Designed miniproteins, single chains, continued (3). Designs and how they scored, part 101

Each design is a single chain, and the fold is of that chain. pLDDT is the mean over its residues in the fold that is shown.

## One batch from the design tools (miniprotein)

Design m11500
Fold by ESMFold2-Fast:
Structure m11500 (fold): chain A 63 residues (1-63)
Amino acid sequence: SMLEELRRLAEEIVAAARAGDWEALRRKAQEAEELFLTITDPADREEALKILAETAAAVAAIL
């Protein structure tokens, strides 16, 4: 599902941040944003926003 793909990207974004791989982080963050824009179901969008918010918080805690 799109949500499972978004969760995979979230894990990869956090891993890139921990590794200091800023190019990978930027690219995967862009992929996550593009994927989010394809989600049209309101319930899936709400869940996607939670995933993105948790991912952003995790990255901020690493930085």
Scores: mean pLDDT 87

Design m11501
Fold by ESMFold2-Fast:
Order: structure tokens, then C-alpha cells, then sequence
Structure m11501 (fold): chain A 95 residues (1-95)
């Protein structure tokens, strides 16, 4: 839908503004991951993606979250952020 592409662009702008207001880089990464998950859910709900496309995007998002968890563990990040990303990974797996 043409409207969906416009909505995504507007939401990306809102997301960038919210990210600039956050002082914590881990909170910024969490907000980005949550936004990607919501976008995937919306595209799936609207039937705009084929099953194969949903599975590919789901796989890529899981891989991105796993990489972030590994980087955070190496950096000694607070356990609360690691747990939040693990929860986000489970949400993607449920899709």
C-alpha cells in the first residue's frame, strides 16, 4: 500500500527524534529493535509480505539482536539491557 511506505518514513523520522533525546546508547538500540519488530508485525498483519519474506526478515532481525547481545556482554553492559534484548528476540521468534 502506498500509504504504508509514507507511514514507515514518518515513523522513521519520529524514531530518529526520539533516539536523539535518549542519553543512554543501549536504550537507543532497544528502541530501534522494538521499532523493527513493530514494523515487521504490521507488514505481516497487512498481508504485504510473502511467508518466505517474513521468515527471512525474522531471521535477520534475530541475528541482529543476537549480535547486539554478544557485543553488550563483551562491553560489560548492565544485565537489564541484555535481558530486554533476550525478551525482544523471543517476541520475534513468536512471529
Amino acid sequence: MEELEKEIKEKEKELKEKIEKLKDPYEKKILLAEAQIEALKKLKERGELKEEEVEELKKRLIESIEKLIEEMKKEGADEKYIKRFEELKKEVEKL
Scores: mean pLDDT 76

Design m11502
Fold by ESMFold2-Fast:
Structure m11502 (fold): chain A 55 residues (1-55)
Amino acid sequence: MRQVVTVGPFDTKEQAQQATQQKAAELEKNQGLTVLAQAVIQDGDKYYGQILAES
């Protein structure tokens, strides 16, 4: 089953990028999910990470 995981908000794109990479690694290592895509999205003055994962 495919799911989208969102992390944030963050003050910088760099923080969002790091948190997204860490969360993606956690999903693969601890939950056995396959990460299909990652994106960093800006909403106003904040940044969010989104991860598309499949079980």
Scores: mean pLDDT 83

Design m11503
Fold by ESMFold2-Fast:
Structure m11503 (fold): chain A 87 residues (1-87)
Amino acid sequence: MDREKLVNEARKAFISTAVRMELESGDDVEGAVEAIKRLQDMYLGSMSSDEETQKEISKAADEVIKAFKEKMERRRKEQLENEYQKL
């Protein structure tokens, strides 16, 4: 399989998992990170990929996890600030 195609498919899967976890359990950041890491392990363990492809998949997972954590932290901060501004 083409490396770029495989990495893009993995990234889409990680993003889909992050979106689903946000919709189903928005407050469970640790659960979302674990779900993405489990999916990453499946891609790394099950696919006939070279070392470079494995590194790119790991990078994609880390980028999605980082974006998810930053988004949840920002949303929580804005929610708290908005509550105090209404007083």
Scores: mean pLDDT 77

Design m11504
Fold by ESMFold2-Fast:
Structure m11504 (fold): chain A 96 residues (1-96)
Amino acid sequence: VSVTVSAPEEVKVGENLEATCTASGEGIRAIGAYLRNAETGEVLHVGKSVNNATSATFTFKNIKEVGDYLVVCVALVEKDGKREIVKGEPKRVKVL
């Protein structure tokens, strides 16, 4: 299973950060995303995961601090009767 993220390279403080997560492979049951402030370590989660989807757009609101952030997409995968979380490569987004 591979997990990829599409997000802007920069956004302005007070704007929404939209990220599209795409997962490919067998056994994908849900996808989700979170945003982490690279300096403070604060994690912002967007609502709940999207079930039975291989692509979804997540909107992160209330980003009030400038700095570098990491968008991480995750997929819930069911293989051989077991469920596991596969994390995608983080994408850096600069908030100005």
Scores: mean pLDDT 78

Design m11505
Fold by ESMFold2-Fast:
Parts: C-alpha cells; structure tokens; sequence
Structure m11505 (fold): chain A 102 residues (1-102)
C-alpha cells in the first residue's frame, strides 16, 4: 500500500541516520539495526496489540544502547543521538501512517 511504502521509506532513512551516528561502534550498530527492524514491524502492524509488542521489543534494544553509553562514556553522545533518531523516526512513521489511512 501507499502507507506501507511511505513507512518503509521513513524507517530506511531512520536506520541510515542512526547507523551513521554510531558508525565507530559495531555493537551499537547491531542494537540500532534490531531496534529499527522492530520499529518497522510495529509501524506495519495493523493490530494495536501487535504494534505495542514490537515497540516493547524495540525498547529492549534502546535499553541496551543506553547501557552501552553508560559503560563507555566516549560513546555516550553517539548513542544518545542514535536513540533520539530512532524515537523521532517512530513518531514520524506513526504520524505518516495515520495521515495516509484517512
């Protein structure tokens, strides 16, 4: 659908930007990839309960990113930037989905 295509484009851009923020940290990149995948699944879910489950799973990877930044202060700014990008990407994707399903 047009809504699904728009959501996919937002998720791809979000993933790219978040990965760029943590380009020097391979472990953080893995958590960003996993969180972005769960955000994608949530935004493409037609069922609210399924969407909430995927967002909870994405939250677990965001938690791992936060823990990584706490253990390595040199990565803290990059990790916080990636988390902000992921959160904003989800909000933008959700808004776009709602606009196109009118």
Amino acid sequence: SEADKAVEEIVEETRREALEAVAENPEAQRYVEEAAEKIREALLSEDEEEREKYIEEAGKYVGKLKELGLKDPSAADAVETAIAILREGYAEGLKKREELLK
Scores: mean pLDDT 86

Design m11506
Fold by ESMFold2-Fast:
Structure m11506 (fold): chain A 111 residues (1-111)
Amino acid sequence: SIAEELRARFEKGPVSPEVQEAIDKAVEKLRELAEKSTDPRLQEILREAAEGFRVLKEVKEDQVRDAVGYLAGHVARRIRELIAEGGDPQAAEELLRFVSEVADEILKALE
C-alpha cells in the first residue's frame, strides 16, 4: 500500500500541531468525497489517498514536503490509470484538482 511505502521511505517523527490539523482536514475531505462517489474504483483511490495523507502525521516534519510530493505523484498515477481504463475523465480531473488542493494546504502549514 502507499501507506506502507511512505513508512518505509521516510523517517518517523512528530509534526507540528498546525501540520497535523492540515493533514486531518485533508483526510476528512478525502473521506467525505469517497462517501459521495458512486464509482467503486474512484472510492478505492480516495480511500488509499486518505490513508496515505493520514500516515504523513507519522513522517518527520523536515521530510513531509517530499512525502506529500511522493504521495501526490502516486495518487496522480492511479487517477491516470483510471482514465486509461475507461473511467470518467471529468471526475478524474476533479479528483486531481482536489488532491492538489489538499496537498497545497499541508505545504502551506509547513511555511
Scores: mean pLDDT 85

Design m11507
Fold by ESMFold2-Fast:
Structure m11507 (fold): chain A 134 residues (1-134)
Amino acid sequence: SGVELLRKRFAEMLAEASKKYSPEEVARIKEVLDRALELAEEKKLSPVQAELLARVTGIIILLGIEYGMSLEDLKEVVEKVFDLIANLKDLSQEEAIEKFREILRSMPGVSEQDVNEAVAQFEIELKIAEGEPL
C-alpha cells in the first residue's frame, strides 16, 4: 500500500538524518514525518503518490532545517504538501508546480533561489512519476 511505502521511505530518511543531525533534531524530523503518516492513514495514497510525498517532504525538511523553521510551521507546510500530492490527479503539471511554488513561498524567509531550486526538483520528480497511476 501507499502508506506502507511511505513508512519505508521515512524510515530510510530518518536513518540518513541520524548520520548528520543530533538526536534532538532527528526526533523533530520524526514528528514531522509522523504527521505526514497520520494524514496518509486518513486518505489512501497510490504508491506513486507515496513516493512523491516522501521525496517532496525531504525537500521541505531540508529547507526547514536551513531556515530554522519551528516544528509547528514545518507540520503546516507538510500538511499543504500532503494535500497537493493527494489531489495531484486533479491538477495539470503546471498547476501542481505553481501550487508547490506557493507552498514554498509561504515558508518564512526562504529565498527565491531556493524556491526555484526546490520547484525544479519537484518538476523532475513529476516527470519521473509520468505515466504511472496516481
Scores: mean pLDDT 87

Design m11508
Fold by ESMFold2-Fast:
Structure m11508 (fold): chain A 64 residues (1-64)
Amino acid sequence: SLTLEVNARNAARRATRRLLAAGVPEDEARRWGRRIGEEVAGLPPEEVDAALDRLVDEALARYR
């Protein structure tokens, strides 16, 4: 649906910005952001922020 697509894109941008701010290379940050966006897009709105925070932290653990 259009709503699911918009939600995925918005979540992907939020995840990508956080990964870039943490020093993840641009190409990797974009790939992670897309995957995270797709993962959270199907969640109820009240669960999106917590899931996005968790998935960004999991991605960042790979760069520690």
Scores: mean pLDDT 84

Design m11509
Fold by ESMFold2-Fast:
Structure m11509 (fold): chain A 84 residues (1-84)
Amino acid sequence: SVDRLQQIINELQTLANKSSDPELKKVLEEAIESLQQALDNTNPNVLVGQALRLMGLSLDSSDPEVKQLLEQAVAAIVSLLKEV
């Protein structure tokens, strides 16, 4: 749902603001951008592309909390795909 995606964006923004790690901040900023693009354009092809991007970021991340949020973001996009 849109509300769930917005909640995840807010959680990722909070982590980015608290992090002193430039590499982690970059991953979080890329994830936020991907989720904002998914909210801006709910076209199924765009949603699939953004879900794959987020999945890639999750696989490359070593932080369990970041991995979990990115996995939840992918699930939320998949939920939106079922609503089109």
Scores: mean pLDDT 79

Design m11510
Fold by ESMFold2-Fast:
Structure m11510 (fold): chain A 89 residues (1-89)
Amino acid sequence: MEKKIVLEIYDENLNKIATIEIEMKDGELKFKVKIYDVTKEQKEILEEIIKRLDEMEKKKVDEKELNEELAKIREELASKGIYLKEVEE
């Protein structure tokens, strides 16, 4: 069974700055990141998120742990004027 989560990341002016595709198969996580035209500060923030996602992939977290970490990332980004939107198919 294959689950796919697409995260769209926007700046405070609602310009899309990144897309993160997360694929989850029974206990296996894979991430694909696409970064658009971003400022240096936005790039640094996105690099920190990518590092956290890489750590989750390495630790083979489950769907519950992934959702908890994504919620934390969303909250941290919101404090910096960056918005994370989860898109369902």
Scores: mean pLDDT 77

Design m11511
Fold by ESMFold2-Fast:
Structure m11511 (fold): chain A 103 residues (1-103)
Amino acid sequence: MIEELLEEAEKLGKEAEEKKGTKEGIENVVEAARKYLEAELLKLEKEGKMSEEIEKRALLLEATIEYLKGKEKEAEELIKKGTTEEEYEEAKKKIEEIVKEVE
């Protein structure tokens, strides 16, 4: 399961590079990120290494995915869950920069 998710994520990532700047390329980036996140979370759970810091990073990655899908409000909610009030503005800016780079 984990290896299958990583292989599928790598395949989608390569397809996204070939289709950079297209809607299909963006969709492939989103799906690759989702599968990579799922594989990493499953690995950490099996190793007993799931921590607040890792959960925070997972929420920020999911927020980036929702932003790429045009789900801005859902992305903002995920950023708030993964950050403190002091970290929120900085995290939001970084995610917006990533989204602009992919577009």
Scores: mean pLDDT 72

Design m11512
Fold by ESMFold2-Fast:
Structure m11512 (fold): chain A 76 residues (1-76)
Amino acid sequence: SAAEEAARAIESGVRMLELLGAPEEDIAAMREAKRAAEAGDLETALRILREVAETSPDPAARFAAREVARHVEELM
């Protein structure tokens, strides 16, 4: 399903950011986006991902969130 695919994409982003030592706030926000996607709420997941992409001080978090947001949007 679109929800399962979105959740997997977000989880991949989370794991990459954990490996890179990204800010805990950004990792927590992306985990919240994953929970929204698992609940089928792709609009909320996309909103959270876009917020991280626009506001995070960490370039890696912004890049990962932007890529994942683009993928989630294509599933909607």
Scores: mean pLDDT 88

Design m11513
Fold by ESMFold2-Fast:
Structure m11513 (fold): chain A 92 residues (1-92)
Amino acid sequence: EREKVAAELEKEAARINAELGRIAERGRQLSPEVYAFVMLRATEVAEAADRALAEIRAGTPEEARKVAEEMKRFGREQLEEARRLVDEAEAA
């Protein structure tokens, strides 16, 4: 069960990082600073995912689901922030 939760989180984290990469490339066209901001979010998501995966593999199935949901929420928040940064830069 923990392995299933871990695999699902790995897949979702990869998906979020791929989307952040696309947003970063849009930001790169605007400025190096915007690109750097989005890449920082990508790094934070990758680090958080690594920590969450370690916790999932060490914990109970119940704890694993909670950790996975918290990580997915964090990833979505980072995506929303990255999109706002790029949209704001494009409007300037």
Scores: mean pLDDT 83

Design m11514
Fold by ESMFold2-Fast:
Structure m11514 (fold): chain A 60 residues (1-60)
Amino acid sequence: TPQKQTQIATRAQDAGMSVPGVTSVHVSVSGDTLRIDVEAESKEAEQQALEAARAAYKEA
């Protein structure tokens, strides 16, 4: 349902934002396509945020 997708996206976004050095995380879902956009102070923080967000989304 749309509400379920929003909750999952919010959870994924929060997981990404919990990574130190991350300034912005945006998660969007369209059909079966998941898009995660991350802005971070370093490539390492960006990769950690992407992994955290994907893991949270998959577990939901």
Scores: mean pLDDT 77

Design m11515
Fold by ESMFold2-Fast:
Structure m11515 (fold): chain A 62 residues (1-62)
Amino acid sequence: MGLQDVIDALKSLPPAQQKKLEKKFGVTKQEILDALRREIAGESALPDKVAAAAYWIAQQLQ
């Protein structure tokens, strides 16, 4: 599973699930998108809380 799959899933996330994700991890959808794009570009490593949110999104797709 690639980081691009997580980005696509996050863009398609229903508002109720987005709100739950943001509340659970203390990050916004935009912060996750920006961090994932920077990681794919090789510009920076994912912060721990963003990595946790991304893995949670990945688990919802399994």
Scores: mean pLDDT 76

Design m11516
Fold by ESMFold2-Fast:
Structure m11516 (fold): chain A 63 residues (1-63)
Amino acid sequence: MSEEEKKDLIKLVNNIYDALPEEYFSKELRDKVIKLIEEGKYDEALPYIVFAIGLSGGKIKFS
């Protein structure tokens, strides 16, 4: 994954954090997911992103 794609994923994670209640996506979870993305562990980060998008009813999108 490119540096631009990594930045886009981090931006998406921050958008998820801003859109969801702390009970579903806390600041600590956001920081953990961003760290996984920075370390290239996308397969570990992706389940959190998909789960959060599901909780938003599809309001948050990948693009």
Scores: mean pLDDT 74

Design m11517
Fold by ESMFold2-Fast:
Structure m11517 (fold): chain A 84 residues (1-84)
Amino acid sequence: MDNIEKIIEAAKKLREYLKEKTGLSDEDINYIVGKFIELLKDATPEQIEKAVEAFKEKLDASPGPLTREQVLALLEEAAKKYAK
């Protein structure tokens, strides 16, 4: 599978998760998903999957409602291990 196909699938799943988990607007969710794609565009399919799982774990562990900026910080920390 092309890395682009895997990142598109991961982005779709992440968008659905963020809609269910957060009260963020579609605009904020789309911005976060765009940053996810940018950070992981050169990652392997396995790295993309691990980054999504790490990000979900960080979101699930976070108390209360999150701002777009807080969600982005969690994404950057999750992706940091897999960004090359």
Scores: mean pLDDT 78

Design m11518
Fold by ESMFold2-Fast:
Structure m11518 (fold): chain A 76 residues (1-76)
Amino acid sequence: MSREQVLELAERLKAVLEEYGLPDLAEELRKRLIELGEQGASMDELQDAVLAAALRAGNEALARELGRLVKEATEK
């Protein structure tokens, strides 16, 4: 995944988390994804970070939306 794709994914996930009333988790995840992208982390590590955030949120609809965005970004 390119740096631009990681940044776009991070901003999209942040927006979704903020819509669900989780701004602190949104900023934490955004920082983590950018850090992982800068370190050359694998797509699996990026997916794991997003899954961890979804699990912490405890909302199934949010978890599905975050998973959809990650899949869309990693396939395109």
Scores: mean pLDDT 78

Design m11519
Fold by ESMFold2-Fast:
Structure m11519 (fold): chain A 62 residues (1-62)
Amino acid sequence: LEEIAKKIAEETGLSVEQAKKIVEGVKSGDNSPGVRLVLSGEVSAEQASKAGKLAKELLEKK
């Protein structure tokens, strides 16, 4: 999870902590962490969407 979160943070401009929340959400099939970050104004909807897509790809890759 740490390594995946770090790669997403580098690609999207999110913090590692923000990326980690999105990765954990994607792993459990829950979009809520990404939606909450957008609603709080911490990230854009586009950043959250890109992070979610990358999380799915990286979780399916070994």
Scores: mean pLDDT 76

Design m11520
Fold by ESMFold2-Fast:
Structure m11520 (fold): chain A 74 residues (1-74)
Amino acid sequence: ALDEQKAAIKKAAEEGKVPEEAAKYALKAIDAAKAGDLEKATEYLVKAGKIAYEAGSEVALELLEATAKAIVAS
């Protein structure tokens, strides 16, 4: 569920396991998806993914994959 995924992203950012900017865009993607704006959600996910990849954060990349799956399942 999107709310569960949002909580997971916030927790990972608070624990320093993911770049804060990647988490910020991932949360914006969930909020956009909840508003029905899948185009904007995709744009934010791409930005988050680029930040996560450039930071070498496997945890962030896995979290973003789970976020994309949660958005599609909604």
Scores: mean pLDDT 82

Design m11521
Fold by ESMFold2-Fast:
Formats: sequence, C-alpha cells, structure tokens
Structure m11521 (fold): chain A 57 residues (1-57)
Amino acid sequence: GAAERQALLEEAERLGVRGWVTGDLALLEKARDLAIQAGDERMAAGLEAAISRVRAQ
C-alpha cells in the first residue's frame, strides 16, 4: 500500500544519504534495492549513479 511504499522510500533516502557521505557501497546498494522495490525508478537511477561514482573513487 501507499504507507508501505512511503516507508521504503524514506529508508532508501536514509541509507542513500549515509552511503554517499561515508562511501559505503553496501548502504547505497541496499538503498537502490529499496527504491526498486518501491517502484521509484528516478530514485533507483540516482542511487545507481551514486554507486558508480563511489566505485570510481
């Protein structure tokens, strides 16, 4: 439902921010998976780009 989707998106944002700040690929990958599960293609694409940038560092 909408509440479950919103909870997934909020967790994806939390993990994505933490993963980006710390350079933690596992957190970014978890955030991406949650965004995919929530059906947010834009957030998932942004997290995939973040993963690529961290890997390039």
Scores: mean pLDDT 86

Design m11522
Fold by ESMFold2-Fast:
Structure m11522 (fold): chain A 65 residues (1-65)
Amino acid sequence: MYNCTCTFSNGTTINDTVTASSCAEACYLCALKLGLQVDKVTRINENQCIIDTSNGKAICNCTKV
């Protein structure tokens, strides 16, 4: 399980907890829960990803819980 905080380029921030095996998967699932189309997930490191969505780019930080 991961706690994810995603901040979009427009300043919108979302926080959610999802069941996933990786930070990248958690970021993807968090975006899907918001009804967003995910075009690309870019892993920066084990705790941080960039997601390209229908609502723009977001930087996501994930912690395993």
Scores: mean pLDDT 79

Design m11523
Fold by ESMFold2-Fast:
Structure m11523 (fold): chain A 79 residues (1-79)
Amino acid sequence: NKKEMSEKILEETKKLAEALEKGDREEAKRHFVKLANTLMESLPDDEATKFIQQIAEAIGKGDAEEVLKIGKEAVKKIL
């Protein structure tokens, strides 16, 4: 179900952004892994890899707002 996958992506993206704002590296890693797995399951490999790379770059910069933006953009590709 594409709707269920999109809701999961948004929830995992939100939790990742919250972990980044707290500076909780272990929580951020856990939610990043879940988000990456869900993206790979929901999108073609090339598109999923692009979003995963963009999220990883945002994490490296500590940019929680960019993480949320990328997650919303990924959901638009699924729905």
Scores: mean pLDDT 86

Design m11524
Fold by ESMFold2-Fast:
Structure m11524 (fold): chain A 76 residues (1-76)
Amino acid sequence: AISDLQSEIDSLDKRIAALQQELARLQAKLAELQADPSTPQSEIQALQNEIQLLEGMIALLQGMKSFLEKKLKELE
């Protein structure tokens, strides 16, 4: 039903927003670690890998949302 699709889109929006906030936090932390020459390269690399995985997750959820939004428009 249309109401079910809207509920799923709303749920994805909330999840995407939460992950984008976490991404911003990790990016800020990465900048701080990169500014400190005493930070181990392994710690910087681990955080960069975590950021990349999170960006991939956000992109996947955005793709799912776009698919559901397209379906909703086709039903209207």
Scores: mean pLDDT 85

Design m11525
Fold by ESMFold2-Fast:
Structure m11525 (fold): chain A 81 residues (1-81)
Amino acid sequence: MALSEEEAEQFLKRRVLEIQDEVDALKAAGASNAEIEAKIDAAVEEMKRWLREHIEDEELLERYLAGVDRARANILAAVRA
């Protein structure tokens, strides 16, 4: 059973916003960069697991996994700035 492309994209958008919000909260609380990076990595693994469980189309799955990797890189760049 595969979700639609729209469903997968909405899930990714919501989860990225949630991760950014959690990262901002951790930074405000004085969390270390190591703690923030661990949180981001855990969230990325969760997103990738969800995509693999719900997307059966190999091409779409690879596109969304690449999107998650880009989102991770962008969030980490913001944390390191």
Scores: mean pLDDT 80

Design m11526
Fold by ESMFold2-Fast:
Structure m11526 (fold): chain A 69 residues (1-69)
Amino acid sequence: QEEKAKEAAEEAIELLEKELANGKSLNDAVRSAYEKAQELAKKYGLSEEEKKKVFEEVKRAAIERLAAL
């Protein structure tokens, strides 16, 4: 299950990167990534703790992108 949480975070972060590469704003890209993380958490049946870890990883990636701007 922790492996699925890691996969969910990686897929959500990949979407964040793809949205940014497509010229979307950071706010729109972050929103898309959180929506993806939510969908994957539901799809994989993640626990509340695993879901929290996924959102923390997406948040960390978003902060790193903000720092690069």
Scores: mean pLDDT 79

Design m11527
Fold by ESMFold2-Fast:
Structure m11527 (fold): chain A 79 residues (1-79)
Amino acid sequence: SAAYREGLELLNRREYEAAARAFERAIEQDPTDLRAYDLLALALVQAGRLEEAARVLERMAKLRPDDEGARRAAEQLRA
């Protein structure tokens, strides 16, 4: 989606707050796009919003319960 591409460009420019908002819009358009969840979590981590990043990864883990990586990443952010 256009929002996903906008988020990638903002991440490359280190505009993390704006990138997070763009990826949130991408998720609104397609709630099953796991790439947008990964990049939203990354943008939130870079913006220092670690608790919100952990919640995004937990939500992603519920969509892919077979993916141990997302659950492990969320736990690491709260450690």
Scores: mean pLDDT 81

Design m11528
Fold by ESMFold2-Fast:
Structure m11528 (fold): chain A 70 residues (1-70)
Amino acid sequence: ERLEKQLDELEKKLNEAKTKEEYIQVRMDLGALYLAAVVLHLMGAISPERYEALLKRIEEMEKKIDEKLA
């Protein structure tokens, strides 16, 4: 819920982003979410299925950012 909501907000920001700086900011925020998901997974605080779903969304967003910054 908290991480998923933050990902939803970042997806909106990514879709609205127009400048290189805006894409870099989304990437930085995405990296922070990735670290939070990894820590929660290592502590057993989230299910493997939820962790896998979060990582897949993060990877898809990073791919879009890479395409825009290329």
Scores: mean pLDDT 84

Design m11529
Fold by ESMFold2-Fast:
Parts: sequence; structure tokens; C-alpha cells
Structure m11529 (fold): chain A 81 residues (1-81)
Amino acid sequence: MTERDKRTVETLKEVAEKHIPKVRELLEEYLRLAKEGDREALIQALFTAGVLAMLAGLAEDDELVKEALELEKELWEELKK
């Protein structure tokens, strides 16, 4: 890897780590609304879980990637009902 490539990877990881808490808060908000019967919130929760999985991957948080993907699968199954 070049020093430029290392800087890019480090920057993406830092950006991901900074945004994960905010994305988690947004996801929890959409999940709360979805439990109240808001189908649009359920769709937003599904997409937000996907974003969380991507950010977790960039942050190299394998456990969070697994949790986010499992949640995305559960939300997709709920959306089919």
C-alpha cells in the first residue's frame, strides 16, 4: 500500500467510527416508530440497518456487521407480513 492509500483507509475508518453512534440512534428511532405500526419507519429501519452494516465493515467491527445484517434480515421478514 502507498502512504496515500493508508491515509484513505484510515480516514474512511475514522469517518465510519464517528458516524456509527448517530446511525445507531437513528435506527433505534425508526425501530420504535415501526413498533407503533409505521410501515414507512420499518422500511427506513431496514435501509438504516444496511448503512450500519457498511459503516461497521469500514470500522472493522465484525461483530457489529453480524448484528446489523441479522437485524436487516429480521426487518425484511417483518416487511413481508
Scores: mean pLDDT 81

Design m11530
Fold by ESMFold2-Fast:
Structure m11530 (fold): chain A 92 residues (1-92)
Amino acid sequence: SLEELKEKLRKEAEERIEKNKKEFEKALELFRELARWQVEGADVDESEAEKLLAQLSPETREVLLGLHALAVVIKTEDPSASLDEIIEKIKE
């Protein structure tokens, strides 16, 4: 079911973040920046985003992927949630 898939994705994302907790603040800042690019326009070059991800440490990249997965779950549960509301829920 969709609920089982969301629960699994959330748990996996939480485990990914917890394992690399030292990188959390750096990854959260990068996540906020990338999400802002996605919201603010069609000028987001996916190739540039991939280059940015390639420059990250494996640990930072793991946390960033976990943050993205959590944001997708939160947005699916509450489509009206703003970026700031999503970030606040992730910090819980």
Scores: mean pLDDT 69

Design m11531
Fold by ESMFold2-Fast:
Formats: structure tokens, C-alpha cells, sequence
Structure m11531 (fold): chain A 69 residues (1-69)
């Protein structure tokens, strides 16, 4: 069904976003541990925040799809 397709696509997007957040958090930890440029550390921190907002938005869309059952 079209609903099953939308759910599958949304789950795939959410999984990709979770993976990107994890990769950025690992990079953030490495940069902090190596004493990297504070401006670079802040840039990665902001990117993590943006991807988390995107993930929250994706999860909100999923809840809206499920509410139409």
C-alpha cells in the first residue's frame, strides 16, 4: 500500500540520519580529545544539532503517517 511505502521510506531516512549523527558525534569526540581548533569543534557541534532536528522532523512525520491508520 502507499502507506507501507511511505513508512518504509521514512524509516530508511531516519536510519540514515541516525547514522550521520553517530558519525558526527564520534568525530566531535575525536576533535575534542586531540585539542582541535575550537571553531572546528563548534562547527561539528552545530552540524550534530541540525541533523538531530532533521531526525526529530522525520520521526514527527512517521507519527503523523501512523495516526492516519
Amino acid sequence: SSQQQLIAENEAEAELLRRKVKELEERYKALVEEGADPKEIERIRLLIGLYKIALDSSEYVRERILAKQ
Scores: mean pLDDT 84

Design m11532
Fold by ESMFold2-Fast:
Structure m11532 (fold): chain A 82 residues (1-82)
Amino acid sequence: EEEEKKRLEAIKKINDVMEKAGSGEATPEEIADAVVLAAKYFGVSLESAVEATRHLGDVAGLTPEEIDRAVERVREKLEELK
């Protein structure tokens, strides 16, 4: 029950960030946090999470420095979950 609610909340948050990325409004932190949620709740590997972060950052119009910060945040958060 509670886990299902968290999964649904994660899906909604991921979708919101995906829409923001498409409009160029997503921050590096929002993209990183959405990717971490996807990895946590749907079993996405670290490698796939990093690739998704780079792709979403490019779509959102982030600079290479901002994309690198988002990737670092994803790596740190996923390592904490191990």
Scores: mean pLDDT 80

Design m11533
Fold by ESMFold2-Fast:
Structure m11533 (fold): chain A 92 residues (1-92)
Amino acid sequence: TLQEEIARVVGRRIRLIGLVFEARTDPRVSEERRREIEELYEEVVREDKRVREELKSASEEEQIRLLREHNRRIDEVIERMENILKQSREEG
């Protein structure tokens, strides 16, 4: 449902914020790796704004499709951030 997809976006955003915080507070994470994570977060924020604009004129079926695609992209970013953190901890 539309409500379920919205809830999934919220949960994923909380996870992203947690990963950014983890990168900022872990001394094993270099400044370069922190910037990579921050850039990934900013990409998600820009995509979120674009998706929200599209949702204003979309049908319910199209809204569900757009949110599912957005959720899939957020999952990819989460995985990339987790891998960066893992590599940073092995390097530092």
Scores: mean pLDDT 84

Design m11534
Fold by ESMFold2-Fast:
Structure m11534 (fold): chain A 85 residues (1-85)
Amino acid sequence: SLQQQLLAQSQARHDEHGAAFDRIAALTKEAIEAYQKDREKALSLVEEALGDSVAAPAARWFAGEVIEKMNADELARKQAELAAS
């Protein structure tokens, strides 16, 4: 799942970027849970992660990956629904 993939990526990057990625992983998990109910809420949580001044460059990259993955999963879901029709 997206949540498991993002948590795995966050854990792998923790050794390189420390506690900043733990914070981003927590916000990402919350954003993914919110995404299925409210995309705007998920984007707000991603923006909060991007606002981390200490890890801003790494946070921007990671948040970008989250947004890209969320968009890819939404596209895949729509394609699956069309194929099932």
Scores: mean pLDDT 61

